# Ledger of designs, part 20: designed miniproteins, single chains, continued (4)

Each design is a single chain, and the fold is of that chain. pLDDT is the mean over its residues in the fold that is shown.

## One batch from the design tools (miniprotein)

Design m12658
Fold by ESMFold2-Fast:
Structure m12658 (fold): chain A 65 residues (1-65)
Amino acid sequence: SMETRRAMLLIAGAVAKSQGLLELEERDGEFVVYTLEDTPETREAVELLRRIAEREGFPIRVVRL
């Protein structure tokens, strides 16, 4: 279900957030990922989230701060 797919992305985002790599926000059915630094760890976390979002059909946007 859409609810299950959304939960999977939120869980993956929460794990990355717990490691201090990014912040995650849901806005108008889109997931917004905020990154502070361009590090290999942050890039890997973003790419993982992009792949999950693409696989599950969720719109995702990345904002670099």
Scores: mean pLDDT 75

Design m12659
Fold by ESMFold2-Fast:
Structure m12659 (fold): chain A 74 residues (1-74)
Amino acid sequence: MSEEEIKKALESFEKKAKELEEEGRNEDAQRIREYAKKIEEAMKKGDQEAVKKYYNEALRVLHEVLEEEAKEKE
């Protein structure tokens, strides 16, 4: 996974977390930020395996949140 790809993912996660916070979904926002922080830490350490693991976890949480949000808003 490229550094650029990870950086874009982190930006997306932060944006989504802010949106969730504004909607009162603090738990979901915290979970996304927690994984984003773990990805950032792993990336700084050069642990690509950990980056991939946490990225997949964050992506799963993000997808679940997006589906749930769509059902509530639509």
Scores: mean pLDDT 76

Design m12660
Fold by ESMFold2-Fast:
Structure m12660 (fold): chain A 80 residues (1-80)
Amino acid sequence: MHPTAGELRKLLKAVAEKAEKRGEDKQVVENLRKAAEGSPDVDTHQTLQQLLDQHPLELAEIAEKIGLPNTAAAFRRRAA
């Protein structure tokens, strides 16, 4: 299941804010913000796929926290 464009942008914005608070690399944070804004310079779906491959459970927790329980369930199924 693919989240809607609005849900995906909301999710990526939350991920970017959390990454910045953790002191992640500035370039990684900027790429996440560009993806959240729907910038043509960043493939939003490819960015989501990379996050799912690296941090599926964390992404699921963020999705659940921002009110996307179906998206969180789909991410957890990918992690299993």
Scores: mean pLDDT 74

Design m12661
Fold by ESMFold2-Fast:
Structure m12661 (fold): chain A 70 residues (1-70)
Amino acid sequence: SMEELLKELEEQLKGIKEVMNKDTAEAIVKAVRSAAERAVEQGDEEALKRLVDGAKVSLGVIKIRKKREA
């Protein structure tokens, strides 16, 4: 459901906030939430799924980069 996708998206955004600096994280979260609100208003579940998948990939890349710098 769209509610489940929104919850999953918020979990990914929380992860991004934990691994990035505050200013960059706030800009990304604001942009992604605005896109998610439009997808919900349009009933576009596929657009919302793409946002969730994009957030998962982005968080994975950030975590891999952190491991290489350690």
Scores: mean pLDDT 79

Design m12662
Fold by ESMFold2-Fast:
Structure m12662 (fold): chain A 81 residues (1-81)
Amino acid sequence: LLERALAAAERAAREGGGSTEIGEAAGEAAGAGPLGRGIAAGMAGISYGVSKVAGGDEEEQRREAARGAARAAAGSAEAGI
C-alpha cells in the first residue's frame, strides 16, 4: 500500500499538483475512501509547511508532501476510510 501510494503521490507532485492532487493520487493508489483522500491532502499541505519552515528547498518540500500524503493514505486505507 505505502509503496504504491508514494509512487502515485510523487508522480502528482512532479506534474505540478497541489496538496489536493497529491492526496487524491495517494488515496486512489492505496484504495482509501473520500475521508482518507482528504486526510492525505491535508498531510501533504502540512508536510509542505513543515519542510518550508525547516529550510527545505522546493524539491525537498515536494518529496515531504508526497511522503506525508502516502503515509496518511495507506493508514486511512488500512483503517477502512
Scores: mean pLDDT 79

Design m12663
Fold by ESMFold2-Fast:
Structure m12663 (fold): chain A 88 residues (1-88)
Amino acid sequence: SEEEMLKLARQLDYRGAEKEAVTAADRIAEAGDPEFGEQLRKELLDFINKAKEDADADPEKGKQSFAEVGRKIEELQRLADELERLRA
């Protein structure tokens, strides 16, 4: 049951990351680069899926992979903010 609870908590964390990634990529697309936004969405979702696989194989590896997911989402959010500012 403890292992089940840890898996569920991790799934919720990754679900949140997926939503934030999609939101950031959509903002980039709306800011005037739909092709770039769609490419970033695909790349980040693929990376999140890989991070989930890492976590299932090794919790410590998964912790590191999830931290990297967080960093990538922050990069996309900063890019979205910059593009939105440049477009008024």
Scores: mean pLDDT 78

Design m12664
Fold by ESMFold2-Fast:
Structure m12664 (fold): chain A 79 residues (1-79)
Amino acid sequence: SAMELGIHVGALDTLARMTRVVLKKQGKLTEEQEKLLKEIERIAEEAMRLIDAGAPLEEVQKKLKEMEEKLKEFLKLVK
């Protein structure tokens, strides 16, 4: 549903923003990590615009998958 997709997008956006803030305060945020987290935030904004415009759920799901792939890339940098 659009509500479930919106909640999932919002959760990943919040996770990216909070992770970036915490790592920056700890002096542990690398330029590569910041770039990936900001990219997740940007894709979340695009997904929310699609939801607001009443776009097909398949388009929103595609954006959610892009966010998940960027999160996987980020996690490789902390491994």
Scores: mean pLDDT 86

Design m12665
Fold by ESMFold2-Fast:
Structure m12665 (fold): chain A 73 residues (1-73)
Amino acid sequence: VDEYIKKIEELAKKTQEYTGPYVAESAQSTADAMISGTRGDPSMAQENLEAAQEQSKQMLAAYEKKKQEELEK
């Protein structure tokens, strides 16, 4: 359980470091929700980690798309 929580926290930190403050709030909110869910139901730990990974992937893709749109302008 604690191991999954640490992985979710690390994922949020890596996302914040890569995207900077623009995505940091969303990444932290997602991590907090998944950590809270895992603390409430440890059986959901793996599913919550997988959901956090998918959310991080979507946030990174959205950030990259915005950067691409900036270059177009």
Scores: mean pLDDT 71

Design m12666
Fold by ESMFold2-Fast:
Structure m12666 (fold): chain A 60 residues (1-60)
Amino acid sequence: EKEELKKKIIEIYDKDKDGYIEGEELEDLIERWGEEVVKKIDKDGDGKISIEEFLEFVLE
């Protein structure tokens, strides 16, 4: 199931297949979970979220 979730995350959020969620996709995440939650996921604070960081957040 972890691999299936990862595949869905990549397909929905990582349109460019570069391994990161950024730009409009990042704005969509902020809309869904709120800016403070998204900042917690973005551990590097660089304004983009890796697929691994997002997957860890979803799975907890």
Scores: mean pLDDT 71

Design m12667
Fold by ESMFold2-Fast:
Structure m12667 (fold): chain A 72 residues (1-72)
Amino acid sequence: SEFEKLIEKKAEEIVDIFLEAERTGNYDEANEKLKKINEEFLKQAKEMGVDPEEAIKLLREKIRELFEKRLK
């Protein structure tokens, strides 16, 4: 679905930002990017009629999956 694609895209962007912040130590830039991504994601989820708490839960599950995959 379109929402599943949104989750996958946003989760990958978030994971990439965290990994880059760990590598560079630039947490200020990472925090600003994460804030914008979270705001955009929640707005798009609401527009798709998805409950914000459920949207955050699904996003967190995908982020966890991607971290496990990349840290092996």
Scores: mean pLDDT 83

Design m12668
Fold by ESMFold2-Fast:
Structure m12668 (fold): chain A 88 residues (1-88)
Amino acid sequence: SDVEAEIARLLAESRALLERAKTVPDPAERQRLIEEGRQLLLRALELIYGKLQQGIQDLPLFAGLPQATIEGLKAFADEVIAERKKAY
């Protein structure tokens, strides 16, 4: 689905930014890449949480993941959503 493709893209871009941060000698540029990677990861987690809440558990992203990891991901997504609601 389009959402699954978007999740995969966000995760790949986040990973690429974090890997690039490891090779950058400038501390300010490194921190910028880390923050951009973090923001993309948070967006991917929000989309993943939405699919989990809809009962879509057969996504390839969740194949073989421990139940504790899935529950941790849901709890983290709940915190992100709650913080966004407080900013309203």
Scores: mean pLDDT 71

Design m12669
Fold by ESMFold2-Fast:
Structure m12669 (fold): chain A 74 residues (1-74)
Amino acid sequence: MLEEMEKLIEEMKEASQEERKKIAEEIAVLGVKGGVDEKTALRLLMQALDAIDAGDTEKAIEYLRELLREVEKA
């Protein structure tokens, strides 16, 4: 789970804007499967998508890393 999510975050660095959105969605789905509350996962996904739309990939990655931390706590 966590290793798969980390791989997706690395793929995001070289991805197009639309691919980054798809990767963020995949990470959120894995987060829910990993035991994260759906409301928390959706909130972090929405924040990551907003950052991607703003061209701030670094901030998007931060929100997705927060989702990985939530999986570790679940």
Scores: mean pLDDT 84

Design m12670
Fold by ESMFold2-Fast:
Structure m12670 (fold): chain A 75 residues (1-75)
Amino acid sequence: MSEAELTALRLAMEIAGLSAATTAAVEATMRTGAAPTAEQLAAVGRAQAALAADPEAARALLEKVGESPEGLEVP
């Protein structure tokens, strides 16, 4: 998984109303490639559903991620 995808998922989980502790745990698990728990999978699903309900918010999050790591060199 790319760092941009990981950052976008983290921001989406925060938008879905997940706690900072839960978001950090999911991020660490996804980053290391360990098997996620059912609760972590549900959290990612909630984040995806929230972004699907508001595509402009999803675009803004991806632009924010791209602006920092990729938007500078590969727009």
Scores: mean pLDDT 66

Design m12671
Fold by ESMFold2-Fast:
Structure m12671 (fold): chain A 84 residues (1-84)
Amino acid sequence: MYELIIRIESESEEKVRKAVERVKEEAEKGAEVEVEFEKRDGRYIATVRVRGSEKIVLEVKAVALETAEELGEDVKVEVEIREL
């Protein structure tokens, strides 16, 4: 079993929420998903924690990175994967 932690950050709350929704929709196909929202120094931060098989975790990672690229350079995404 694997854990994927995705941190999404932007000055745009709308962009962060859109990224979270895309990631959550993919994760809910076969993984456990938990989302936390924070605002720090005028920036919106979402932490999405996904637990599942290697296959679903890698699929969710791909969706997160693709969504960040589509939303623009002002959206920062950090991804961490670990085996449980």
Scores: mean pLDDT 85

Design m12672
Fold by ESMFold2-Fast:
Structure m12672 (fold): chain A 93 residues (1-93)
Amino acid sequence: MKVLNEKEYEEAKKEFEAVLAKARERIKNPAALEGLDKGLENTKLPLEKQKELAKEAEEKFRKALKEGDLDTAERYYAEFVVVGSRYVLDEMY
């Protein structure tokens, strides 16, 4: 889907990075911070790999939530949200 021009895409990328940096300061759970950092590293990979990793993180999040492992659930939820959001942004350009 192409709804962003080149300038809007570059500005959105910078805003995305700035928002995540501020979100990192608000997160108190070390597991969630690990997931956020892993998600940010994954955004450097090709789009198809980002999509694959987002799906894998979502599956691991749902499994951890069913098992009552909240730390693992928060870690994979953070990874899923970062990679998934970045994938959508890249698809819009």
Scores: mean pLDDT 72

Design m12673
Fold by ESMFold2-Fast:
Structure m12673 (fold): chain A 63 residues (1-63)
Amino acid sequence: MEELEKKIEEYRKKGVAIHADSEEQLKKLIDVIEKNPAVKIAVAASTPEGRLELARKALEELG
């Protein structure tokens, strides 16, 4: 999906590497980041898998 590749490159330019085991997981990952600015910010500082999980927890705790 060219749109997914573009989104990944945009985040990569900002110092965020995004990847997943499957294209479906990748779509979900990007969707979550796009819909949650707090998660988007947190993800920008770390590896995609580890930081996304931490970002989701941080967002949940923030309320």
Scores: mean pLDDT 60

Design m12674
Fold by ESMFold2-Fast:
Structure m12674 (fold): chain A 90 residues (1-90)
Amino acid sequence: MVRAWGALMASLYRQLGRDDLAARAENLESLSKAEQERLIKELEELISELLTSAVDVALEISEEVKKKGIRDAEEIRKLTLERIEERLAA
């Protein structure tokens, strides 16, 4: 279970551009109990903030895409993740 959690957390952190935390999550089983609990807590907080901000981020991205005429799905995805990351960092 811990190894499976580490792989899932690493995937999520990479999608958020947090390669440093992704690398730590991949080695979750080799970390101390305190470090494991910290990574899990950080992930829980990130998910909670993400859900709370999801509607607001979607509206912001929708307006920006409309104003700039962006039609590339990958660019829209990148903007969405960047806005989510900015809100989580604030």
Scores: mean pLDDT 69

Design m12675
Fold by ESMFold2-Fast:
Structure m12675 (fold): chain A 62 residues (1-62)
Amino acid sequence: SLEELIAEARARGQPDLLAAIEALRAGDFETAERHLLRAVLRGEATPEMVARFGALARAAGA
């Protein structure tokens, strides 16, 4: 869930991932994608976290 991903990002101290989730909540998918890419490049997000984020973004757009 979105809440579980937020809790994990906070626990791991992942500011770029948190910024991506906040943009997703605001419906700003372009900004969310930019922050998620930064989180991946900095090693903050695992492949599993990226997949979960993508699923949540699709659900939010439906």
Scores: mean pLDDT 77

Design m12676
Fold by ESMFold2-Fast:
Structure m12676 (fold): chain A 90 residues (1-90)
Amino acid sequence: SVEEEVEKLVKEAKEKMKNASDEEAIELLKELLTKIYELAEENGLSSKEILELVKKALEELTEFAKSQGKEVLAEVAKLQADLAEEKLKE
């Protein structure tokens, strides 16, 4: 399923982020979000379904970043998650 593929992409991104610099981790986050959007669009997901997948991934990455002491990544991921949540309320 698309959800299972997204979970796999998030897991792979986390592994790459463990030893990444703040700049590298942010680039990996951008790459991950691009891949999630492309995968979701290719599979014909609705805007709401895409936003729910993106929000879930970003919330997971925020907690991961905090656990790794990567404060810049955590702040960026949380900001993006909050933006996705606001779009879901529209």
Scores: mean pLDDT 86

Design m12677
Fold by ESMFold2-Fast:
Structure m12677 (fold): chain A 75 residues (1-75)
Amino acid sequence: SEEEIAEALQEVYSKLSEEEKEKLREIYREGSTKSEEEARKLAVEALEFLAEKAREKGMPEKYIELIEEAKKKVE
């Protein structure tokens, strides 16, 4: 569900370092000034970043699966 995806994204975000959180904020900030199509591409990039960080930190597979589901919804 969209709620489960949002919770998974929040949980992964909470495990990021301040430096990793700032990198993610930079992606979102750049998206806010771009076209809708470019913003969608940056959203995919942000989700891929979160999925990779979840894998690196050994988070449960369910979080990675929910992030990949979110990515498919924005593609």
Scores: mean pLDDT 79

Design m12678
Fold by ESMFold2-Fast:
Structure m12678 (fold): chain A 88 residues (1-88)
Amino acid sequence: DPLVQALVDYVQRHGPNAISDIPQGSGSGRDVLDTVQEVLNRLGRDVTEDQIIEALKPLKPRDSSGSATLNDPLPLRPIGYFIRKARE
């Protein structure tokens, strides 16, 4: 799913800690909100954060190398925060 891939791509690009914090200042915080807004716009604002979090679990990074994976350490709870913010 391209929408969920956008969130995965953001975590790969900026690292999990970038999502863990409330978006403050310029740059990465805005990028997180923009990515989440794109996901919500495509999936619809009725989508729950649980649905997006579940979709993230089995996904791997966009690159097809197969070696790099997203696994258990993904900070899924911080992603939920940004989903709620973007839904507003």
Scores: mean pLDDT 48

Design m12679
Fold by ESMFold2-Fast:
Structure m12679 (fold): chain A 83 residues (1-83)
Amino acid sequence: SITVPMDREEARAEFEEALERVEELTEEALEALKAGDRKKASEYIARMIGEVLRMLALGLEIDDEEMRERALEKLKEANERLE
C-alpha cells in the first residue's frame, strides 16, 4: 500500500521541523523559568516533550534507528539545559 509507509522525505522534513521546535520550546521554557513563570515553563516543556515523541514516532514509522537516537539525544540535551 502506497499510503501505509510514510514517505521518507516527508518524514525527514517533519522530523527536522520537530527538532527545531524542540530547540525553540526549550529556550522559551528556560526564559519562563528565569522569569519565575512556572506555569508558562511547564506548558513549553509539555510541548517540547510532545515534539520529541513525534520525532520518535516518525523514526519508528520509517524504521530509522538514527532518527530515533537523535530524538532521544535531543531530549537529553533539553533536560540538561533545564537543570
Scores: mean pLDDT 83

Design m12680
Fold by ESMFold2-Fast:
Structure m12680 (fold): chain A 82 residues (1-82)
Amino acid sequence: SLEELLKEIEKLLSEIKKVNDFIKAMQDYINKHYKDKIEEWRKKREALQKALEEFIENLKDPSKRDEVLAALRQAEAARRAA
């Protein structure tokens, strides 16, 4: 009957509202507690990307390549001594 269909629609609308309220609560929680952390990690990613680009650029220059390799050998020796 149309009355049974209307009740089923009302039940589904109620469940959709509950899901939407939960999603909003989760978004509010993320914005309140994780916005600063997300921004921190974004800046860290940008810094690492810049460091990688500078490293690759230095490897293109043979004179800078030797200096980078010497620094890596020193870092490896220090790590083995620790």
Scores: mean pLDDT 77

Design m12681
Fold by ESMFold2-Fast:
Structure m12681 (fold): chain A 106 residues (1-106)
Amino acid sequence: SQLDEAESEFKLAALNFVNAVQEAIDAGAADKKKAEELLKEAIEETQKMLSAVEKGDVEEARKHLEELRETGERLIEEVTNEEYKKKLEEALEQLVEAGERLIEAA
């Protein structure tokens, strides 16, 4: 279904964002403790958004997508290397776009 496709795309974008953060941490481009803490918050917001979509609660889903964007921006601010920062910005943009499509499909 269109909803199943949008959910799969959102989950893939979330995985790509997680991987980009982990690459920045592994490269020493971000403070590990703070980046891991913010990444945990971002993962929690993705789970809350998915739960809201499953319940058909569009307003709750939008709130969690906004909180995800804010947490992602805070995470990007922790990255000191410009190349990793750009990769994270691109991954966050794709994640937010996939989230908007998921909400539209719900």
Scores: mean pLDDT 89

Design m12682
Fold by ESMFold2-Fast:
Structure m12682 (fold): chain A 85 residues (1-85)
Amino acid sequence: SMELEEVLKLLSKTPKSAKEMVEKALAMHRVLQESEENRERIAKELLKQEGLLGTQLNMLPYVETDEEIKEKILAVLRQLSTVTL
C-alpha cells in the first residue's frame, strides 16, 4: 500500500526507455504482491493509458538485463493481463 500511489503515477506515463520499463515492472511486482485491491487499481490505471501494456511487452526483448529480472517482468505483465475489471 505505501508505494501504490507512486507506482500509479509511474504507470500513467509511457516508458521512455527500457530502463524505465524495468523500473516500472519491478515496482509493480512489489505492489501486486500486497493485495487484490492493489492489482485492480493498477489494472484500471493501465487501461487509462491505451496500449501501455502492449508497449511494455514490445520493449521487453530490447531490455539488456538479467534473465531473472526479465522473468519477473513477464510474470507482472501476464498477471496484469488476467485481471478482471
Scores: mean pLDDT 60

Design m12683
Fold by ESMFold2-Fast:
Structure m12683 (fold): chain A 76 residues (1-76)
Amino acid sequence: MPLSEAERALVLGLLERAIAAAEAGDLETAKQHVDAAGTLLAGKDPEAVAHLQQAGKATSPEELIAHVRQARALLE
């Protein structure tokens, strides 16, 4: 099923919060936002979900931000 405009806005907001948390050095909070975004995208955008799954496995803020930016680009 396609992503609604409201769901897309919520996902983009979660990804922005994930980047902000990662930039602040809070990788745990960043991953929580990534997981929430991935749940909303499940079954709707498999390419974006794949990038968020990689972000969830990231061991550094820089890795997480890179994968989140790739997912965000697909949704803009």
Scores: mean pLDDT 84

Design m12684
Fold by ESMFold2-Fast:
Structure m12684 (fold): chain A 73 residues (1-73)
Amino acid sequence: LSRAQADAARAALGGGEKDGKVDLATAYKGIDELRKGGTLTEAQAEAIKAALRAVEKDGVVDLADGVAAIAAV
């Protein structure tokens, strides 16, 4: 990912945050909106979703873990 794409993905994740956590479904919706808007390619959106699934616990992602996962893509 470019820095701008990673920043956009992190902002989308943060927009659904409550108490430092984001529902995986809410995170996926944010990433899909970036794909539809042309900020992310389909492959980049799928890679971010896979990274978020890897750090998910009980359908929820800790914001810090999600940010680190996006940075690793």
Scores: mean pLDDT 81

Design m12685
Fold by ESMFold2-Fast:
Structure m12685 (fold): chain A 72 residues (1-72)
Amino acid sequence: SAAEQEAKKRIEEAIFNAKDLADLSKRMKEVAEYAKELGIEELAELAEKLANAKSFKEAMDIAVEGLNKIAK
């Protein structure tokens, strides 16, 4: 769906554009709420997991694995 594609885009933009780990966490929490409101549970769970990442490397690893599992 368009909403699912938008949520995926927001996850990618959060990772690439976040200025620090705290900013990444804030952006991912916003994506999680967006996905929850639209009933996109897999992306909401992925965004929540990303919000709790301890480093940008961990966030990238989580995002790559999670987005690859959420098939078209």
Scores: mean pLDDT 81

Design m12686
Fold by ESMFold2-Fast:
Structure m12686 (fold): chain A 86 residues (1-86)
Amino acid sequence: MAEELIRIVKKLAEEAIKAIEENDQFGRDVVAALLAMVRGLAKSAGLLTPEEVELFDRFIDAVQAGNVEEAKKLAEELIKRLEERL
């Protein structure tokens, strides 16, 4: 479960950054919705700390805003925290 969560988050982060860089609004909205679903499921499973939930929410907000630099930084922070703890 934990390894699968990290793998899914990494893949969705890659897709989110790509959608922002390509100005793909539809792709950005789809990836943001998938990230929100993963975040909700991971939180319900007890896999996320409150700080990681906040980072996840901030990452989704950055994706929705199209802020590529902020999205990259938040994705790196979230993934690092998950890899170090799980």
Scores: mean pLDDT 84

Design m12687
Fold by ESMFold2-Fast:
Structure m12687 (fold): chain A 61 residues (1-61)
Amino acid sequence: APRDAQIASLRHNAELARKKAEEYRKKYEENPDNTGYKNMADILEASAEATEARAQALEAA
């Protein structure tokens, strides 16, 4: 079903965003004076949460 494909795509994108956020988090831990890494990690985590919430909303509908 088209919804199932959309949900799968959203979950996949959320997973990729979380992995990228973890990479930036590790970079920030290694370079705590580089707040850009923290900002990038925070943005990617927020994006992943929003994308996952959208997938959950589609499953509930």
Scores: mean pLDDT 85

Design m12688
Fold by ESMFold2-Fast:
Structure m12688 (fold): chain A 60 residues (1-60)
Amino acid sequence: ASEAEINTLSRVAYHDALKAGLSEEQAREVAEAVREALAAGKSGYEAGKIGRELMKKYGA
């Protein structure tokens, strides 16, 4: 994914995590997990799944 795509999708994941009731620290961890997955060449679908699994671990 492009840097712009990585920045957009990680920011969306951060705000989605906050909306789901996670703390700012937990939301940042979700956003960084999504960013790392995309930077490693994973699809948006795979990165989104990783973010959702981390959100579930935090009770969202």
Scores: mean pLDDT 83

Design m12689
Fold by ESMFold2-Fast:
Parts: sequence; C-alpha cells; structure tokens
Structure m12689 (fold): chain A 109 residues (1-109)
Amino acid sequence: SSSQLVEELQKVFEELAKGKTILEVRTSLNLSKKVTEFLSADTIHDALEKSGLPEALKKELQQAVEDFIKKHNIDKSLEELKLNELPDLVGEESFAELMKELAEILSKA
C-alpha cells in the first residue's frame, strides 16, 4: 500500500540521515522491491517517478531535492543526479541533512 511505502521510505531516509550507507540500510532493513528499486534508480528523477508515491509527496520530495541542489551550487539536474553520488558532491554531513528533511516530509504524510 502507499502507506506502507511511505513508512518504509521514511525509515530508509532516517537511517541514511544517521550516516549509514545504502548498502548498510539494505542489509539491516528487510526492504520491499519498490524501495530497493528506488535506492538503485539511475537518477533521482527516475526514483521519484517510479516510486509509486502519491503525486503530492513526489512534488514535495522533488522540491526539497531541487532546493538542496540550488543551495549547494550543484550543476546537475534531478535527471542527471544519482542519489548515491550526493555524499561525494556535498559531503556526508550535508547529505545527512537532506535525508533528515526527506524523512520529515514523509513523516507528515
């Protein structure tokens, strides 16, 4: 269900916000196929589009990532960026801050 997907993605973002890697999250949480596909998507745009989340939540998550890209002067769009390259571009602390923001958006859904 969409509620289960939201709860599972929220937990994933909370664990990533604590400084865990995507691999550590995948091994510690028994993730659904949909969430595993989200984390392995070629781009952030593809992850959001294929997620199965409600359109309102997709928009809120997209806006948060776009604002983050602008704040950190990243010269790539969501159609070019991979989730797993963000720590290398902005550092672990800034990436954790984004993950915390995405978890907060999902917690209010």
Scores: mean pLDDT 83

Design m12690
Fold by ESMFold2-Fast:
Structure m12690 (fold): chain A 80 residues (1-80)
Amino acid sequence: MKEEIEKILKEAEDFFLQAVDEMRKAGVSEEDLKKFIEEAQKKLDELYKLARDPNATVEEIKEAFEKFKQELKELMEKIK
């Protein structure tokens, strides 16, 4: 169980870092990049908070991770 949650969190962090790199490569302004990082970090922090909840199920964390990916993609499209 904990190993599976750890894998999800690593994938979420990798997705976040990849999204930041893609935004940088897309040539968005430094101000827009900062705004993206702030909003994306906030979403990542929410996922970490859920993952640390002893009452949260692996299924709930997987669902939250899918939502996190979707929200990051939507944010990237909105800022670009």
Scores: mean pLDDT 82

Design m12691
Fold by ESMFold2-Fast:
Structure m12691 (fold): chain A 95 residues (1-95)
Amino acid sequence: MPLSEEEMQQLVEETKEKVRKAKTLDEAREIVVETMNKIEDGTTTLDQLNTAVRLWEQMIDELEKEGLPQEVLDTLRGILYDSSGRLRRQLTLSK
């Protein structure tokens, strides 16, 4: 079902807290992949995708300011841009 901006904000904030508590890169990756799957399932428009990307970039910026390891931050950005790029292509080709 389509996600509202409020539901996306809630998912991103929950993910941020889980990532803060992650002790390994693999744990952080699994958390983010799970959340991205939920966002992909609930994203049906380019506007929703742009909102999701903005919220994720904001989360990563905040985690970077908190001093999370660069390897974790780079992994999160990689997952975001891979998933968003694929979904953007699908949404652009679909009417």
Scores: mean pLDDT 79

Design m12692
Fold by ESMFold2-Fast:
Structure m12692 (fold): chain A 55 residues (1-55)
Amino acid sequence: MKEELEKRRRERLRRDIEEAFLLMKRVVAEKAGDWDRANEIARRLGLPPVPPPLP
């Protein structure tokens, strides 16, 4: 049980770090208007894709 908790903590930490890093890059891409890049990052995160602005 203790080992399960430690593994869960490490897995959450990895996920949090990965997600935070990718989320930061996605925000930067959104700020730059690079919707393609933001969409790629969103897919890697398992988040819904960022919709491109409508004409």
Scores: mean pLDDT 72

Design m12693
Fold by ESMFold2-Fast:
Structure m12693 (fold): chain A 98 residues (1-98)
Amino acid sequence: SKEEIARDMLRALVRRLPGLTLEQAAAALKNFIRTLRDELGLTDEQIVEIVREVAKEMTPEEKRRLLAAVDALVQDPSLTPEEQELARKIREELEKIL
């Protein structure tokens, strides 16, 4: 399913985070969100749910790294207002489970 593909993509992204600079991590997360919206046709609600589901499987260290990437992404001036709102919702969900 599209949701299963999205979860696997997020798992792969999280595993890459330790090898990325904060700027690279934010860019990778931006590309991930855009792929889910534009290529897979997922809604913002579905994307937030995927992050919530995969985050339950993460170590505290992986959650902290992903949260740092999302914090950097929220500050990216190239984001549309809709992308910025989605990034803020993702940040809120990660903060609840850290």
Scores: mean pLDDT 87

